Designed miniproteins, single chains, continued (2). Designs and how they scored, part 90

Each design is a single chain, and the fold is of that chain. pLDDT is the mean over its residues in the fold that is shown.

## One batch from the design tools (miniprotein)

Design m7118
Fold by ESMFold2-Fast:
Structure m7118 (fold): chain A 74 residues (1-74)
Amino acid sequence: MSLEEKIKEARDWIERQAAQLPSPERAALFKEVAERDVIPAIEKYKDDESKYAAAFVGGVLRAIAEAELGDLPT
């Protein structure tokens, strides 16, 4: 899978998950945090599948937590 394919897959997944959130504001926050944390991590770790997978999972968990709490980390 190419870097572009990984980014597209991640964005498609983010969009799908965001659509399931009950609040438009929470959906927007989830997408913002996921784009900030997941997409740059994919590009950074594109040559290391293990680090890519860990970064993706970590970014997703952070995005879920931030969407639930309503705040972005500084």
Scores: mean pLDDT 67

Design m7119
Fold by ESMFold2-Fast:
Structure m7119 (fold): chain A 110 residues (1-110)
Amino acid sequence: SEEDRKKLIELLKKFIALLDEMISLTTDPVLRQRLEELKKRAETILKNLEEGKISVAQAADEAIRLGGEAINLLRRESKFADPETQAKLNAIIDEIEKIVEELKKIRDRL
């Protein structure tokens, strides 16, 4: 539906903002590059969805996949972080997990 499309655009924008926060916290150049690649992929999904080039279902499936990849990368980073950085990373992970759960609910309705 148009409401699901609008909500998916909102969730993608929130996800991109969270990736930007993580990129600013990352000191590992390899992790930074992977996060920048995930951000570029998320921005491409957003653009294609806004331009009507992909379906809401296709955009949701790809966004769920990207969210899962981001969570896995951040959980790995968190295991080796100091307590202050770990707390910040866990807060970002929690927000990405909430976005992924909302995306799954949208996908399940399509």
Scores: mean pLDDT 88

Design m7120
Fold by ESMFold2-Fast:
Structure m7120 (fold): chain A 67 residues (1-67)
Amino acid sequence: SSEEQLTLAIMSVSSALSNPVTKKDAEDLLKLLEKVSPKAAEVFKKNYEKDYKKALEESKDILVKER
């Protein structure tokens, strides 16, 4: 369901906020976001190289609002 997919994406972003991540993990997260929420993916893609933590927080806010 869409709600389940959004919940899994929120959990993935929350995990990334709490743990060190590799560049590959960031790219895998972007691919997940592109499938679940194009809006969250766009915000993450625009900002993740400049401010990774802020990009994660903004993407999570979008996912929570869409749920």
Scores: mean pLDDT 79

Design m7121
Fold by ESMFold2-Fast:
Structure m7121 (fold): chain A 68 residues (1-68)
Amino acid sequence: SEEEKKRKVLEYRAKAKAYEALSTIYQHQADAARKAGNEELAQQYSDMAKTYQKLADEYRKKAEEIEK
């Protein structure tokens, strides 16, 4: 049970880190598209970045709840 909790925490923290990295990548893509004058593409990438940031936050919260 305790080992299962530790494994789950590590898994959720790893997922949070992966989604945070994806959020950063898409934010950079949004910035590049905006500089190129493609506002539609910039908005799409910005929305993807926000979605991945939300997923990162949710997995961090799941890890914290298990640690309690």
Scores: mean pLDDT 89

Design m7122
Fold by ESMFold2-Fast:
Structure m7122 (fold): chain A 100 residues (1-100)
Amino acid sequence: MLSEVEFELEVTIALIEIYGAISKLAAKRHPEDAEQYERIAKLAGESVEAAENKDIEKLEQTREELRRIANDPSASPDVRRMARRLAELTEKAIELLKEL
């Protein structure tokens, strides 16, 4: 049986992967924001890989890049919301990995 922390980590990784897929779809549907959504999708993929490898340093790097996008006043509100949600999920993955 997985520990509660291990289960929450698996759920968190799955959510990062889902939001990455949503960002790829958003890039196709919103060409004006495509570059930012493609970057968010790439960072989501890097966060999934880092979490699976238990690479906290890499997760902290992808979190900071997502926070940078979330705080970019030139990015659309929808792009900023997506980046903020993924930054929050990446932070949760970091916290869960530190509890293992």
Scores: mean pLDDT 90

Design m7123
Fold by ESMFold2-Fast:
Structure m7123 (fold): chain A 62 residues (1-62)
Amino acid sequence: MSADDFRRSVRDGVRKLIDDAEKKAKEIGGDEGKKILDQARKEADTMLRSGDDGARSLEDDE
């Protein structure tokens, strides 16, 4: 597995997570919808950070 493949997989997962959350937020609306979107964005940021750390580990291959 390459670091680039791993980073791409993480980004694809994050994009799907955000798209699903936006869809759900639009359907629910109001404060609950906003909360879902805010949670998904925070989760996405965490996943991207963890994904970059994981990709660096794969690149270093120690």
Scores: mean pLDDT 76

Design m7124
Fold by ESMFold2-Fast:
Structure m7124 (fold): chain A 70 residues (1-70)
Amino acid sequence: GKTAADYALKASEAAHQGKLEEADKYGMRALIEAASVSEEGARHAGMAITYGSLGDLEKARKHAEAAGKA
């Protein structure tokens, strides 16, 4: 759902900024919300966080949106 996408995006932005503790909190929330709906949603949430930590915010955003749609 939309909540999973929102948390995944926040986790990605926090990871990109080096705020690892904040990224972990939002990432866990994104995974919990996505996993309550689908495995594919959880995978997309994880990818959003990964791309955010690598500085690819465009791919991070696309995966966060996909997590919300799965």
Scores: mean pLDDT 75

Design m7125
Fold by ESMFold2-Fast:
Structure m7125 (fold): chain A 92 residues (1-92)
Amino acid sequence: MKKTVKVRIYKDGELVDERTLEIKSEEDLEKAAREVVELLKEHGLEIGDTVVAEANGIKLEKKVESDEELFEFVRTALKIANGKELILEVKR
């Protein structure tokens, strides 16, 4: 059974990227989290920026202090999404 998460990335209120990710295992979850982290960095996320995640009716907000912290935040948000949509917003 295949779980599909649609990820939308916003920066300063503008949609900058959209991806559909398939998550079937913990290894797929880690790979998906790494892909999303790279997309956030490509769209200008830097250490000290705030990331807001909204998934499955839950809103999470975090000031990013390290790459490891960003990875764990994204991984957690993808788990919460549980085969639904994940919205990520980068704030200054």
Scores: mean pLDDT 82

Design m7126
Fold by ESMFold2-Fast:
Structure m7126 (fold): chain A 101 residues (1-101)
Amino acid sequence: SQESISKLIGLILRSIGFELDVERSNWSREEVYKKALEIIEEMKKIALEAGVDEEEVEKLYKEAKEKLEKIRNSGLSTGEAAREAAKIVQEFALKMIDLLG
């Protein structure tokens, strides 16, 4: 599963740019939420295709999604929301990598 780990790292790198993307592309808080959700859904698919336990992946996905929804509704600035969303995406990826062994 070296390939799966490499793909998950690539998705972490995509999330690092979120705060800059808000400034450069004029992303709304809704777009930050949608983009973060797309990335964790892609991570979930990678982990499941790699043979990670479906129940554990779904549990961690639900936790990450709930955290993203909390940030979306928190009253943070768009830049602050992007930074926190990136952290949630990174934490989810690291948990998926850990489950891959």
Scores: mean pLDDT 82

Design m7127
Fold by ESMFold2-Fast:
Structure m7127 (fold): chain A 80 residues (1-80)
Amino acid sequence: SALDKYLDELIEELSKKYPLSEEEKKFLKDTMKELHEKYNLSREEIKELLEFAMKLKSETNLSMEQIEDLMRFMAEMKTY
């Protein structure tokens, strides 16, 4: 899908600045697809949220589960 291609390209570009494992990249991609379906996020909102999540994961010891919870909270706040 167009979204899958966009997410793959965006994650690859951001991974140059914020290095993540292949498992972490897949987890973030799957989470972003779910949040897009549920909250109808724009491409700009997807980019901002994904960059935040990748930066946070690369710079902190937060688990992927904790990052997912923060991403869900932020996506929910953007719909109000």
Scores: mean pLDDT 83

Design m7128
Fold by ESMFold2-Fast:
Structure m7128 (fold): chain A 113 residues (1-113)
Amino acid sequence: MIREFREKALSLIDEAIEEVKQAKTKEEVYEIMRKLYEKFNELFDELEAAVADNPEVQALIREMREEVDKLLGEIAEKIDKAPESEIQNVALEGLRKLKELVERYGDELEAAA
């Protein structure tokens, strides 16, 4: 369960990174980030339902979800304020931070399970 979640989350981030590298407009970057956010919410909902009555793992999942939501909100705000010429760099930096967050919480979740 946790390993599958981690692998899927990292795959989604890597796909978003490649899509951002090809994007030329703010609208394209917003669409990439919107789809990533939607898919991450689906993965979190699936994971929360799958961890049967483990309160420690449930608490870590909720904490991770809050940190991901916060980071994605910060990325969206930076994208909104950035000039078009910097949009890719802002999004790529944010996605690298998201990847690091997923790796760190993935390690903690695997240790708690």
Scores: mean pLDDT 84

Design m7129
Fold by ESMFold2-Fast:
Structure m7129 (fold): chain A 72 residues (1-72)
Amino acid sequence: SAAENRELAEAGAKGGLENALGLMEHLGQKAEEIEVEITDTTATVKVTGDKLVITAVFDVKSKTGTLTIEPA
């Protein structure tokens, strides 16, 4: 159902945020901006620091997450 898919997307967002913040801390970066978008199909978390941007995307249908690290 859409509600069950949204719960999965919310769990994906939580995991993505935790991983992105952990990587920022490990790399000595301060998280300056956090953007989260949750739907019943995807969850996207974008954490922006001084030198790096980390984006975590979770797809509900495939149950897969991707994490991308880019220069800010």
Scores: mean pLDDT 85

Design m7130
Fold by ESMFold2-Fast:
Structure m7130 (fold): chain A 74 residues (1-74)
Amino acid sequence: AAAGVLAHADEIGLGEELLRQVLERLGLPYDPSLAGLTPREVAEALGRPELAPQMAETAGRLVGELTAEALAAG
């Protein structure tokens, strides 16, 4: 179940807020110039292509959390 969500998350562009939260959860420095890039592209830009799967996983988890918050707020 999780693997399907992670594969889909790797294809999305990370907006500024999502990027900030992904990088923060991974203990990586926030760089706003990376906004709009996919998890793979962000990992490569940081010189850490091996982190792409972890970024996709974190992005997938955050999208789920943000969707739940949006549904609760609206």
Scores: mean pLDDT 71

Design m7131
Fold by ESMFold2-Fast:
Structure m7131 (fold): chain A 85 residues (1-85)
Amino acid sequence: DELEALRRQLEELQAAWQKEFDAMKAAGVPDEELRKWIAQAFLEALPLVRRYLDTLHRLGLLSEAEYAEALARLAEIEARAREIL
């Protein structure tokens, strides 16, 4: 239930942001501004993504190695997003 709720929340955010992104792109917003918007959206989603990974790990759906690797990649993406902003 928690895992399903988290997945649904992520899917809803992804759909909403895709709609906004498509609208901005169609309106001719420059790539630089779109890149910043993507970075901000990612940082906003980050706590929810971490909670999803934590839940997968707690339920035994991720090994220790997979969980550690996922967190490391997430940290790299976070650092990159903060550099863009």
Scores: mean pLDDT 84

Design m7132
Fold by ESMFold2-Fast:
Structure m7132 (fold): chain A 94 residues (1-94)
Amino acid sequence: DKKKLEEIAREAEKLMKEGKYREAFEYLVEKLLELGLISEEEAKEIRELYENKDVEALREKYKELMPDVEKRAALVTAYRLAGETILVEENPLP
């Protein structure tokens, strides 16, 4: 359901505005997993890339998934947010 994904993304964005970047990422992944929008294996893979701060791998996964965004919208959103939260957390001010 697109509406549920949009609500989860909005709450994650609220956490990011509060400077809670890791919490925003974990909230998003956990809610997507709870709703069955991503698998436990997909959640494990993205969390591993996030912990390794592998922005390039996250970006490549995002690019690979974009052609199938209509089928994989939740996973696309998770990879996008993971990359964004790492970049902001490590470089919040230029």
Scores: mean pLDDT 77

Design m7133
Fold by ESMFold2-Fast:
Structure m7133 (fold): chain A 113 residues (1-113)
Amino acid sequence: MEEVKKLAEEVLNKLRELKQAIDEARASGKTGEEIHRIVVELAREISKLVDELIEKATNPEQIEAATEIKKLVGEIVDTVRRGLEEGKPVSTIADEVKRLVDKAIEIVEKLLK
């Protein structure tokens, strides 16, 4: 129980860090490539924590939540990659990624209740 809660809190903190990093990168005029680098690095850290959360899960609700978060993290990375391939504005990519991060945050917050 305590280990699952700690991992969920670490996932939440990293998701919030990702959201803030994207906002700061956009505000400072970072390139799409720089934003992609930031997203990939933080997504790897989050994915590792989520894999540990799945391993330590004690009930189906925790496994379902962690699996959905992992799926959303994959969608975040794919959203940046495809947005850059399609030549989308950095602001559009950032807004799409933030929407996915907010969904992941909501899932973690429900898991921590």
Scores: mean pLDDT 86

Design m7134
Fold by ESMFold2-Fast:
Structure m7134 (fold): chain A 87 residues (1-87)
Amino acid sequence: SGGFVFSNAAEAAKHYIELGNFYHNHGFDQLAGIYYAMAVYLYEKNKSLGSSDLDLQRRIDEAKSYLDTEISQKYIDQGKEQAEKLL
């Protein structure tokens, strides 16, 4: 329920989705996977912080699907570890 580096978890999750999209669009799929995993982890651990942003929820669901089908577990775990440092 406290703050961290960003003003709230939804803002942080949006930031990391945008970074993931940036790297994915430039062909850096592994790095995109790390940032998508960060966004998913931050959102899921902190979704009770009062975001009603249905667009963000759908983007997180899309990122989860991408991670499950296209990204090695190694990079998902790296993203989770990086996100835990922000909590």
Scores: mean pLDDT 77

Design m7135
Fold by ESMFold2-Fast:
Structure m7135 (fold): chain A 90 residues (1-90)
Amino acid sequence: SALAQIRAYLAAGDVAGAIALANTIKDPKTQVQAWTMIGRHFRSRGDVQRAIDFFQKAIDIGKKANLPPSSYFDSDVELGVLELELAVNG
């Protein structure tokens, strides 16, 4: 699956490959999952701004596609935590 390949790219440190593959995904629900995985990767590396950008991208795709909020809940939670961390530390 595309998500399994994105996970493999991220595990190998091939972030460019993960992003390129995510950009080819047509199904909005799968796009949300892909961008959420990429956002988590940047968060795990301490790249807070890129993590925020990718979680926001996942949320925007889900909203534009009229997906139920449960479909982008993970990105909403991740974004809220990072924004709170920035507010407390900045």
Scores: mean pLDDT 89

Design m7136
Fold by ESMFold2-Fast:
Order: C-alpha cells, then structure tokens, then sequence
Structure m7136 (fold): chain A 75 residues (1-75)
C-alpha cells in the first residue's frame, strides 16, 4: 500500500538521521562537550517524535514512552 511505501521511506530517512546524530553525539563525547551532547539528545527526541507519527499504535505508544524518559533525563 502507499502507507507501507511511505513508512519504508520514512524508516530509511530515520536510519540515515540516526547514523548522523550518532556520529555527532560520539564527537561531542570525545570533545567532552556536554552542551553538544544535550543538543544532540534533543535532536534524537525530535526524530523519535517524527517516527511516532508514522508508527502503528503499539509502536507509537512505545516511542512516546521512550521520548518521555529521554525528556526526563534532559531535565
């Protein structure tokens, strides 16, 4: 279906963005830059919120729970 095709495209975009953010986070860790680490975690949260829009209900609930935990960690 078109929904499945759009989800597949979103998953590929998600994978590419996760890899980019992972590299950014690791660079911030290597530099000892805690502000950059927090900024990167905020970008990861935003990415998970975007993914949740395309997720089935059960996966969406899981992602929303994960986002809530990550937001608590940043506070």
Amino acid sequence: SMEEEELLKKMKEFEERVLALSDQYNAAVAAGDTAAQKATLQQIIALLEELAKWAPPEVKEYLEGLVAKLKEELA
Scores: mean pLDDT 80

Design m7137
Fold by ESMFold2-Fast:
Structure m7137 (fold): chain A 58 residues (1-58)
Amino acid sequence: SDIEDARKDLAAAEAALAAGDAAAGATSFWHGYQMAKRAGDEELAKRARELYERAVAA
């Protein structure tokens, strides 16, 4: 489901960012943001967007 895909993308992105891979983190956060928006989970979408913006600023 879109919500399950979004949660997996966010977990993978957070792991990549923690490992110092900002590019992989940004890509996964952006994908998670799109999946969360499709699922209608506004809180998850907001979190993914904020994490994406932080990753691209790194």
Scores: mean pLDDT 80

Design m7138
Fold by ESMFold2-Fast:
Structure m7138 (fold): chain A 82 residues (1-82)
Amino acid sequence: LKEHEEEILEQLEQAKKRTEAVVEAALAAGDVEKAIEALEKELEALKGLLELAKKENMSEEVIEAIEERIKELEERIAELKA
């Protein structure tokens, strides 16, 4: 992997940890709206990152990692909105 691609994978993992912490705290407080907002913010950022990764012809590994996280976020948002 290029140095930038490795940094993206690290940032992706850190962003997931931060978002999950906010979601857990919000849900513990009964604030489902705040939990959804945190997930939607990460989803928006990752959709932009995915477009950039495809435009820059980043490795399939990076693109797949971003797509998998986007799928997880969309599924989680749908679950919380139900």
Scores: mean pLDDT 84

Design m7139
Fold by ESMFold2-Fast:
Structure m7139 (fold): chain A 65 residues (1-65)
Amino acid sequence: MLEEEKKSLELARDIVDRLMAAMDAEYQRFIDELEKQGKKEEAERLKNASEDERTAMLIRYYREK
């Protein structure tokens, strides 16, 4: 079997894991910024929101920036 396929799969998994960690860090930074601005209720909603809701809130934040 092709070793190249195994290497590509491992690299893809590492990239996905790093991307997921980076996205989690960005969501945490967004939450921290909302708390800093005194928007604690919005920060709490983001923490409890679904993935779709978190994405929508993040887009809104950067769009209205």
Scores: mean pLDDT 72

Design m7140
Fold by ESMFold2-Fast:
Structure m7140 (fold): chain A 59 residues (1-59)
Amino acid sequence: LPPELSDAFLQTPEEVRREQLAEVARNSILAGMKALFKEDEKEVEELVRKAREAEAALV
């Protein structure tokens, strides 16, 4: 491993790490929705709607 990656891993703040994990989770959900698009576009729309409602409720 390059030394720079080891240093980043050791010094990565928990908040930044959790934000990165949240982005990965969102990307995974989007990939799942794209896969579902081939079978049922309505399921994709429902997942998007629920995600927006959750975000709106947090604001």
Scores: mean pLDDT 63

Design m7141
Fold by ESMFold2-Fast:
Formats: sequence, structure tokens, C-alpha cells
Structure m7141 (fold): chain A 54 residues (1-54)
Amino acid sequence: SMEELAKKIREERRKRAEAAGDTFALWAVLSDDPQERERFLAEAEKKYEELKKK
């Protein structure tokens, strides 16, 4: 079912974020608030861009 698929995707994202030590991606996956999730993803992207510039 679509719900089962969504569960698997969420678990995969969580495991990847945890393994990478990406706290913002982990918070995005665990957040129940879509706006908070979007904010955490934006912060993660900002940090990756900062690393590229250095």
C-alpha cells in the first residue's frame, strides 16, 4: 500500500541521516510539522553550500 511505502521511505531517510551524522536531515525526517521539516532541510542545504565555498 502507499502507506507502507511511505513508512519504508521515511525509515530509509532516517537511517541515512543518522549514518551521515546530518542532524538537520534527521530532524526533518522526525518532525511532525511540515513547515519545521522544510526549515530543517533548508538549513542542511545552507550548510552544504557553505562547505563547498570553503
Scores: mean pLDDT 66

Design m7142
Fold by ESMFold2-Fast:
Parts: structure tokens; sequence; C-alpha cells
Structure m7142 (fold): chain A 82 residues (1-82)
């Protein structure tokens, strides 16, 4: 809960209205932010790029494309954290 609430604050700062998102979309975004937070050794620049790109995908792509983007970014984050 506390970790999820902190992830929600980050998304809100980017202009996402979490209350208007479907439970599935909200869960996907929170999962991505939690992964970034878990791997704090990522540079600030890398984190910013990921979040900015996610914002564009969220605005222009269908849910299936957004999900694919999320999974790809999670895998990239995990690999960079090694």
Amino acid sequence: TAIEEEAEKILEELGFDLSSLSPSARSDLITLVQAIKMYEKLSEEEIRKILEELLEVSATQDPATRRTFLLRKLMEIREKAK
C-alpha cells in the first residue's frame, strides 16, 4: 500500500489521472513505477526517459500496445539493474 501510494504520486506529477484509468491500466503503470523504484541504481535521466515515453504511448496507443510496451520496459529495467 505505502509503496503503491508513492508510485501513484509519481504518476500524478506526470499528469496521469489515476481515478479515470481502468484497474488494468492503473495496475500496469504502478507496476512499471515500482520496478523503477526497486532498481534505484538507474540514472535519473533513464527514469525520466522511460516515464516520458510511457506518457506518449498512453495517449496514442490501444491497451494491447500499451501492455506490450510495459512488459518490454520492465525487462529492460531488470537487465540494466544486473
Scores: mean pLDDT 65

Design m7143
Fold by ESMFold2-Fast:
Structure m7143 (fold): chain A 82 residues (1-82)
Amino acid sequence: ATEEGKKAAREALNEAGRALEAGDKEAAIEALEKAKEYAVKGSDEEGGKKAKEYLDKAIEALKAGDLIEAAEYLGAALGWAS
């Protein structure tokens, strides 16, 4: 993974976290999808692939209305980007 890609993903993940805290599900989903693009594009390592999987699951959880599950997957993806 490039450091630049991880930084961009981290910024997008922080935006998603803020949107979730504000109750803005649409903005949170958009930020998570943006973070997913950076995770795929910025890394061919296994950690980047797992981060994409966590982001896919977070987006799915948000669409299903499971905010707790979404927050857990967001945290896992943020751990990769740190």
Scores: mean pLDDT 76

Design m7144
Fold by ESMFold2-Fast:
Structure m7144 (fold): chain A 98 residues (1-98)
Amino acid sequence: MEKEALRAGADAVADYLRKQGKTELANEVEKLRDQGLSAVGKLLDKYLEEGKITREEVIAATNVGVAAALRKVGDLLAPFLEEWAKERGLSTDATAPG
């Protein structure tokens, strides 16, 4: 569970960086996907110290990674929450937008 969330976070950071034209850094982030967000953060800090990325880009990449990791945790918990809701007679309608 935790490893899948951390991988989702790292993948989202890498995708964001590629869209910003930072392909080399994105490739390095992908290599760290199994080592967790702390390893990704250290890599981003190193690039910030070298002047290869701005602080705003580090914050944006971190926010994207955290959001993706939290979303993945939600996806992994969804089956348990759905089962719990059904046991309590609650309707979880994924199709009710209003």
Scores: mean pLDDT 75

Design m7145
Fold by ESMFold2-Fast:
Structure m7145 (fold): chain A 59 residues (1-59)
Amino acid sequence: GEAQLRAGLRRQVAQAAAEGRALSKDEVISMALAVGTRLGVSREQAIKVAEEVWAEHQA
């Protein structure tokens, strides 16, 4: 569900940062859409989770 998507996106963003790469908002949204459907998360909810995770990592 949503919690699994959020945890997965946080790991992906942290991994990219560890490799010295900054992910764009669009890249995080793309990841969320690719995985979200499989986890039973709607497209709209997946985009919202992606935007929240991306914003948290910019803080």
Scores: mean pLDDT 82

Design m7146
Fold by ESMFold2-Fast:
Structure m7146 (fold): chain A 100 residues (1-100)
Amino acid sequence: SELEIAREILEAIKAHPDAPIFLRLPSEKDGVDPSKLSAPVSLSEIEAAIENRGITSVEELYELVKAMVDSYLKLFPAGSPEAQAAERVLALVEEKIKES
């Protein structure tokens, strides 16, 4: 089912070495201005949306993941470890969707 595929993709993200950066929303503790965050989405919001059936399709999951990654790419400096981690996570998700 779409919901099971969405859960499998989320678990693949959580198992990725770069996942820790996405466990919570960025804050001043991360050396960034949280008011500049374009989308208030972390893995916690994505997980809650799946469990509460706020998203029920792979396409809806992809849109939330893309919003999260795009917001990090705008917030963190280009070429930073955080920006590179965000790009790797998006690439993982796109690959998992193609293999679904």
Scores: mean pLDDT 81

Design m7147
Fold by ESMFold2-Fast:
Structure m7147 (fold): chain A 96 residues (1-96)
Amino acid sequence: SLLDEVVAAAGSSDDDPVAALLVSLTLLTHDIGREVARRGLVRAAESLGIDPEVALNVTDPEAREKIVKKVREKVGEKAAEEVKKQIDKLVEREKR
């Protein structure tokens, strides 16, 4: 499944905060392990220098822009686009 593919991809990069962020966002999008996913999201965000409150409000447009900007600054454009796409999927899920 897509979830298994994302988890496997994240597992290939030990200590990759972007991979941890993507896994946490994917788990939240599928309502899998919400408490664990939220804790993972906060830890990944802190590793990137993102405020935990911003990370927990990831579905807010302003928070989303701050997260994507920080990923772009710390890691690069490709990572920022992947994070943006995953947040878009989470936002779409939350609206339904």
Scores: mean pLDDT 73

Design m7148
Fold by ESMFold2-Fast:
Order: structure tokens, then C-alpha cells, then sequence
Structure m7148 (fold): chain A 71 residues (1-71)
């Protein structure tokens, strides 16, 4: 899915505020989820967590925010 830089920043800010993650990690997670599609497979979810250093719970919050945004 193609997200604008503005959409990525908005979603990353919401994720960081809700989960206490850094904006950089949140933005990377949103970007990877946008590339792979939402909802991610269990394997994709684990790979994003490993690459970003976010917990699986933080990735699940990102998925929820992206689905609520219609992406």
C-alpha cells in the first residue's frame, strides 16, 4: 500500500504516543506494515518486531491504527 510521508508521520506519532516507542522505530514499523500489507502474517509481524526493536504488542497497536485509518 502506498502511504504518503505525511500519513506515515501521523501514524508513527500516534503509535509513539500510545506505546511509548521512539518516533523513528514507530515510523519504520508503519512503513514496513504499509509495504507488506495490513493485517500482517504471523511471520511478517515477527520480522517487523525484530527489525524495529518494537514488541509484538506495539506492532499490534500499529496494525489497529492503520486499519482505523483505512490503510
Amino acid sequence: MELTAEQIQTLATQLAEKTGSSLGKAAEAVFLLAEQGVPPSAEQRAEIAEKTGLSLSQIDTAVTLMEEAGV
Scores: mean pLDDT 81

Design m7149
Fold by ESMFold2-Fast:
Structure m7149 (fold): chain A 56 residues (1-56)
Amino acid sequence: DLRTRARSLRRIAQQLQRNADRSMQNPRYRDNAQLAQQSYQGATDSSQRYRRLFLQ
């Protein structure tokens, strides 16, 4: 159900955010950190979209 998927995406987004944040602190890995940040943003946007369009 979409509600369960929204919760799962939120957890994934939180994990991705923490990983991206730590990666961005390393200048050597900054380019890869940018991709990680984009993945986090995508997951967050999906979670918000499910909440807005299907849960309310």
Scores: mean pLDDT 64

Design m7150
Fold by ESMFold2-Fast:
Structure m7150 (fold): chain A 98 residues (1-98)
Amino acid sequence: MGKPYYSLSLQIEFDTLEESAEVGRRLEEEARKVGADKVTFDAESGTLLIESESVETLIKAAVSAKRLLQEMGVRLKSAHVSSASKEDAEKILAALEE
């Protein structure tokens, strides 16, 4: 019955499907640790979808994802926020720009 109100979509760059799947597994684990309500990863596209009722949780998820991607040497191709106000979307996306 808990439906998420906000979503953050991250697409990574990868060379192999195995690399994508391993990075995705680690990203999903980190997003769940910060309290995301729903986390899904599509290894074929390299797309992580993080959903939460809390903008603060998506900011924490973005910070954690950015750190993990830097540690793994993986490049972030794109990031999108849905169902948030422009101001809240900008706060979430700013967490990725360090």
Scores: mean pLDDT 80

Design m7151
Fold by ESMFold2-Fast:
Parts: structure tokens; sequence; C-alpha cells
Structure m7151 (fold): chain A 66 residues (1-66)
């Protein structure tokens, strides 16, 4: 998958792949969102789940559909 010119591998260990599987949406039709201190922030889709948890301090990711 290519998002904003970056290549991302979609695996079952990647929350972005799980979001695609659950919704059937294309990567361009949704964002992964996380709440940091009560503020919704778009997750960098190039990060692994471990890197995202480290960066945002949470593993509670939500799918935002356009």
Amino acid sequence: MVIKGKEVELTDDNPFYQAIKETGLKPSEFDIVVEVNGVPVKVDPTLTPEQAKEKYGTDDFSVYKY
C-alpha cells in the first residue's frame, strides 16, 4: 500500500490492515485516529503498532471513514 508517497506493508499485525479488513474501505477512504489527552489525532500510517503506541501513548485506535 502507498500512502502519501510512502510504502506500507499491510499485515495482520498492522492495525491499518485490520481496519481495511473490517470495513472493506480503500486506504484513501479512511484514517486511523487516536485520542491523545482528549484531542483526536490522525495516526501516521507508516508506523508499526508498537511505534504508534510509543508515539501516541495509547493502543486505542479508531477508524474514521470519509
Scores: mean pLDDT 61

Design m7152
Fold by ESMFold2-Fast:
Structure m7152 (fold): chain A 100 residues (1-100)
Amino acid sequence: SAELEKEIEKLLLELYRLALQAVDQGADLDAVVARMEEIRARILELLSKVLSEEQVAQIDAALKEWLARFTAAYRAGDAAAVEAAVQEMGRRVKEILDAS
């Protein structure tokens, strides 16, 4: 669904903006990660209504992996690595959906 893809893209952009704002403002990493997990849960909830359990599990695993990479990049103070992690997240979600 084009509407579903657009909503997921919007949520991924919210993750991106949250990540950049956290780096710029020196936000508490634990609070940032908690908010990112809330957004991830919302993405999975939307997907669970239209995708198979297997597809949802693949996206869940991918998002967990990218959040771990984001967390590592943020701790290192590497804004470019943070941006790259968020961009890869969006690209991989689209690949999983297109493979359906």
Scores: mean pLDDT 74

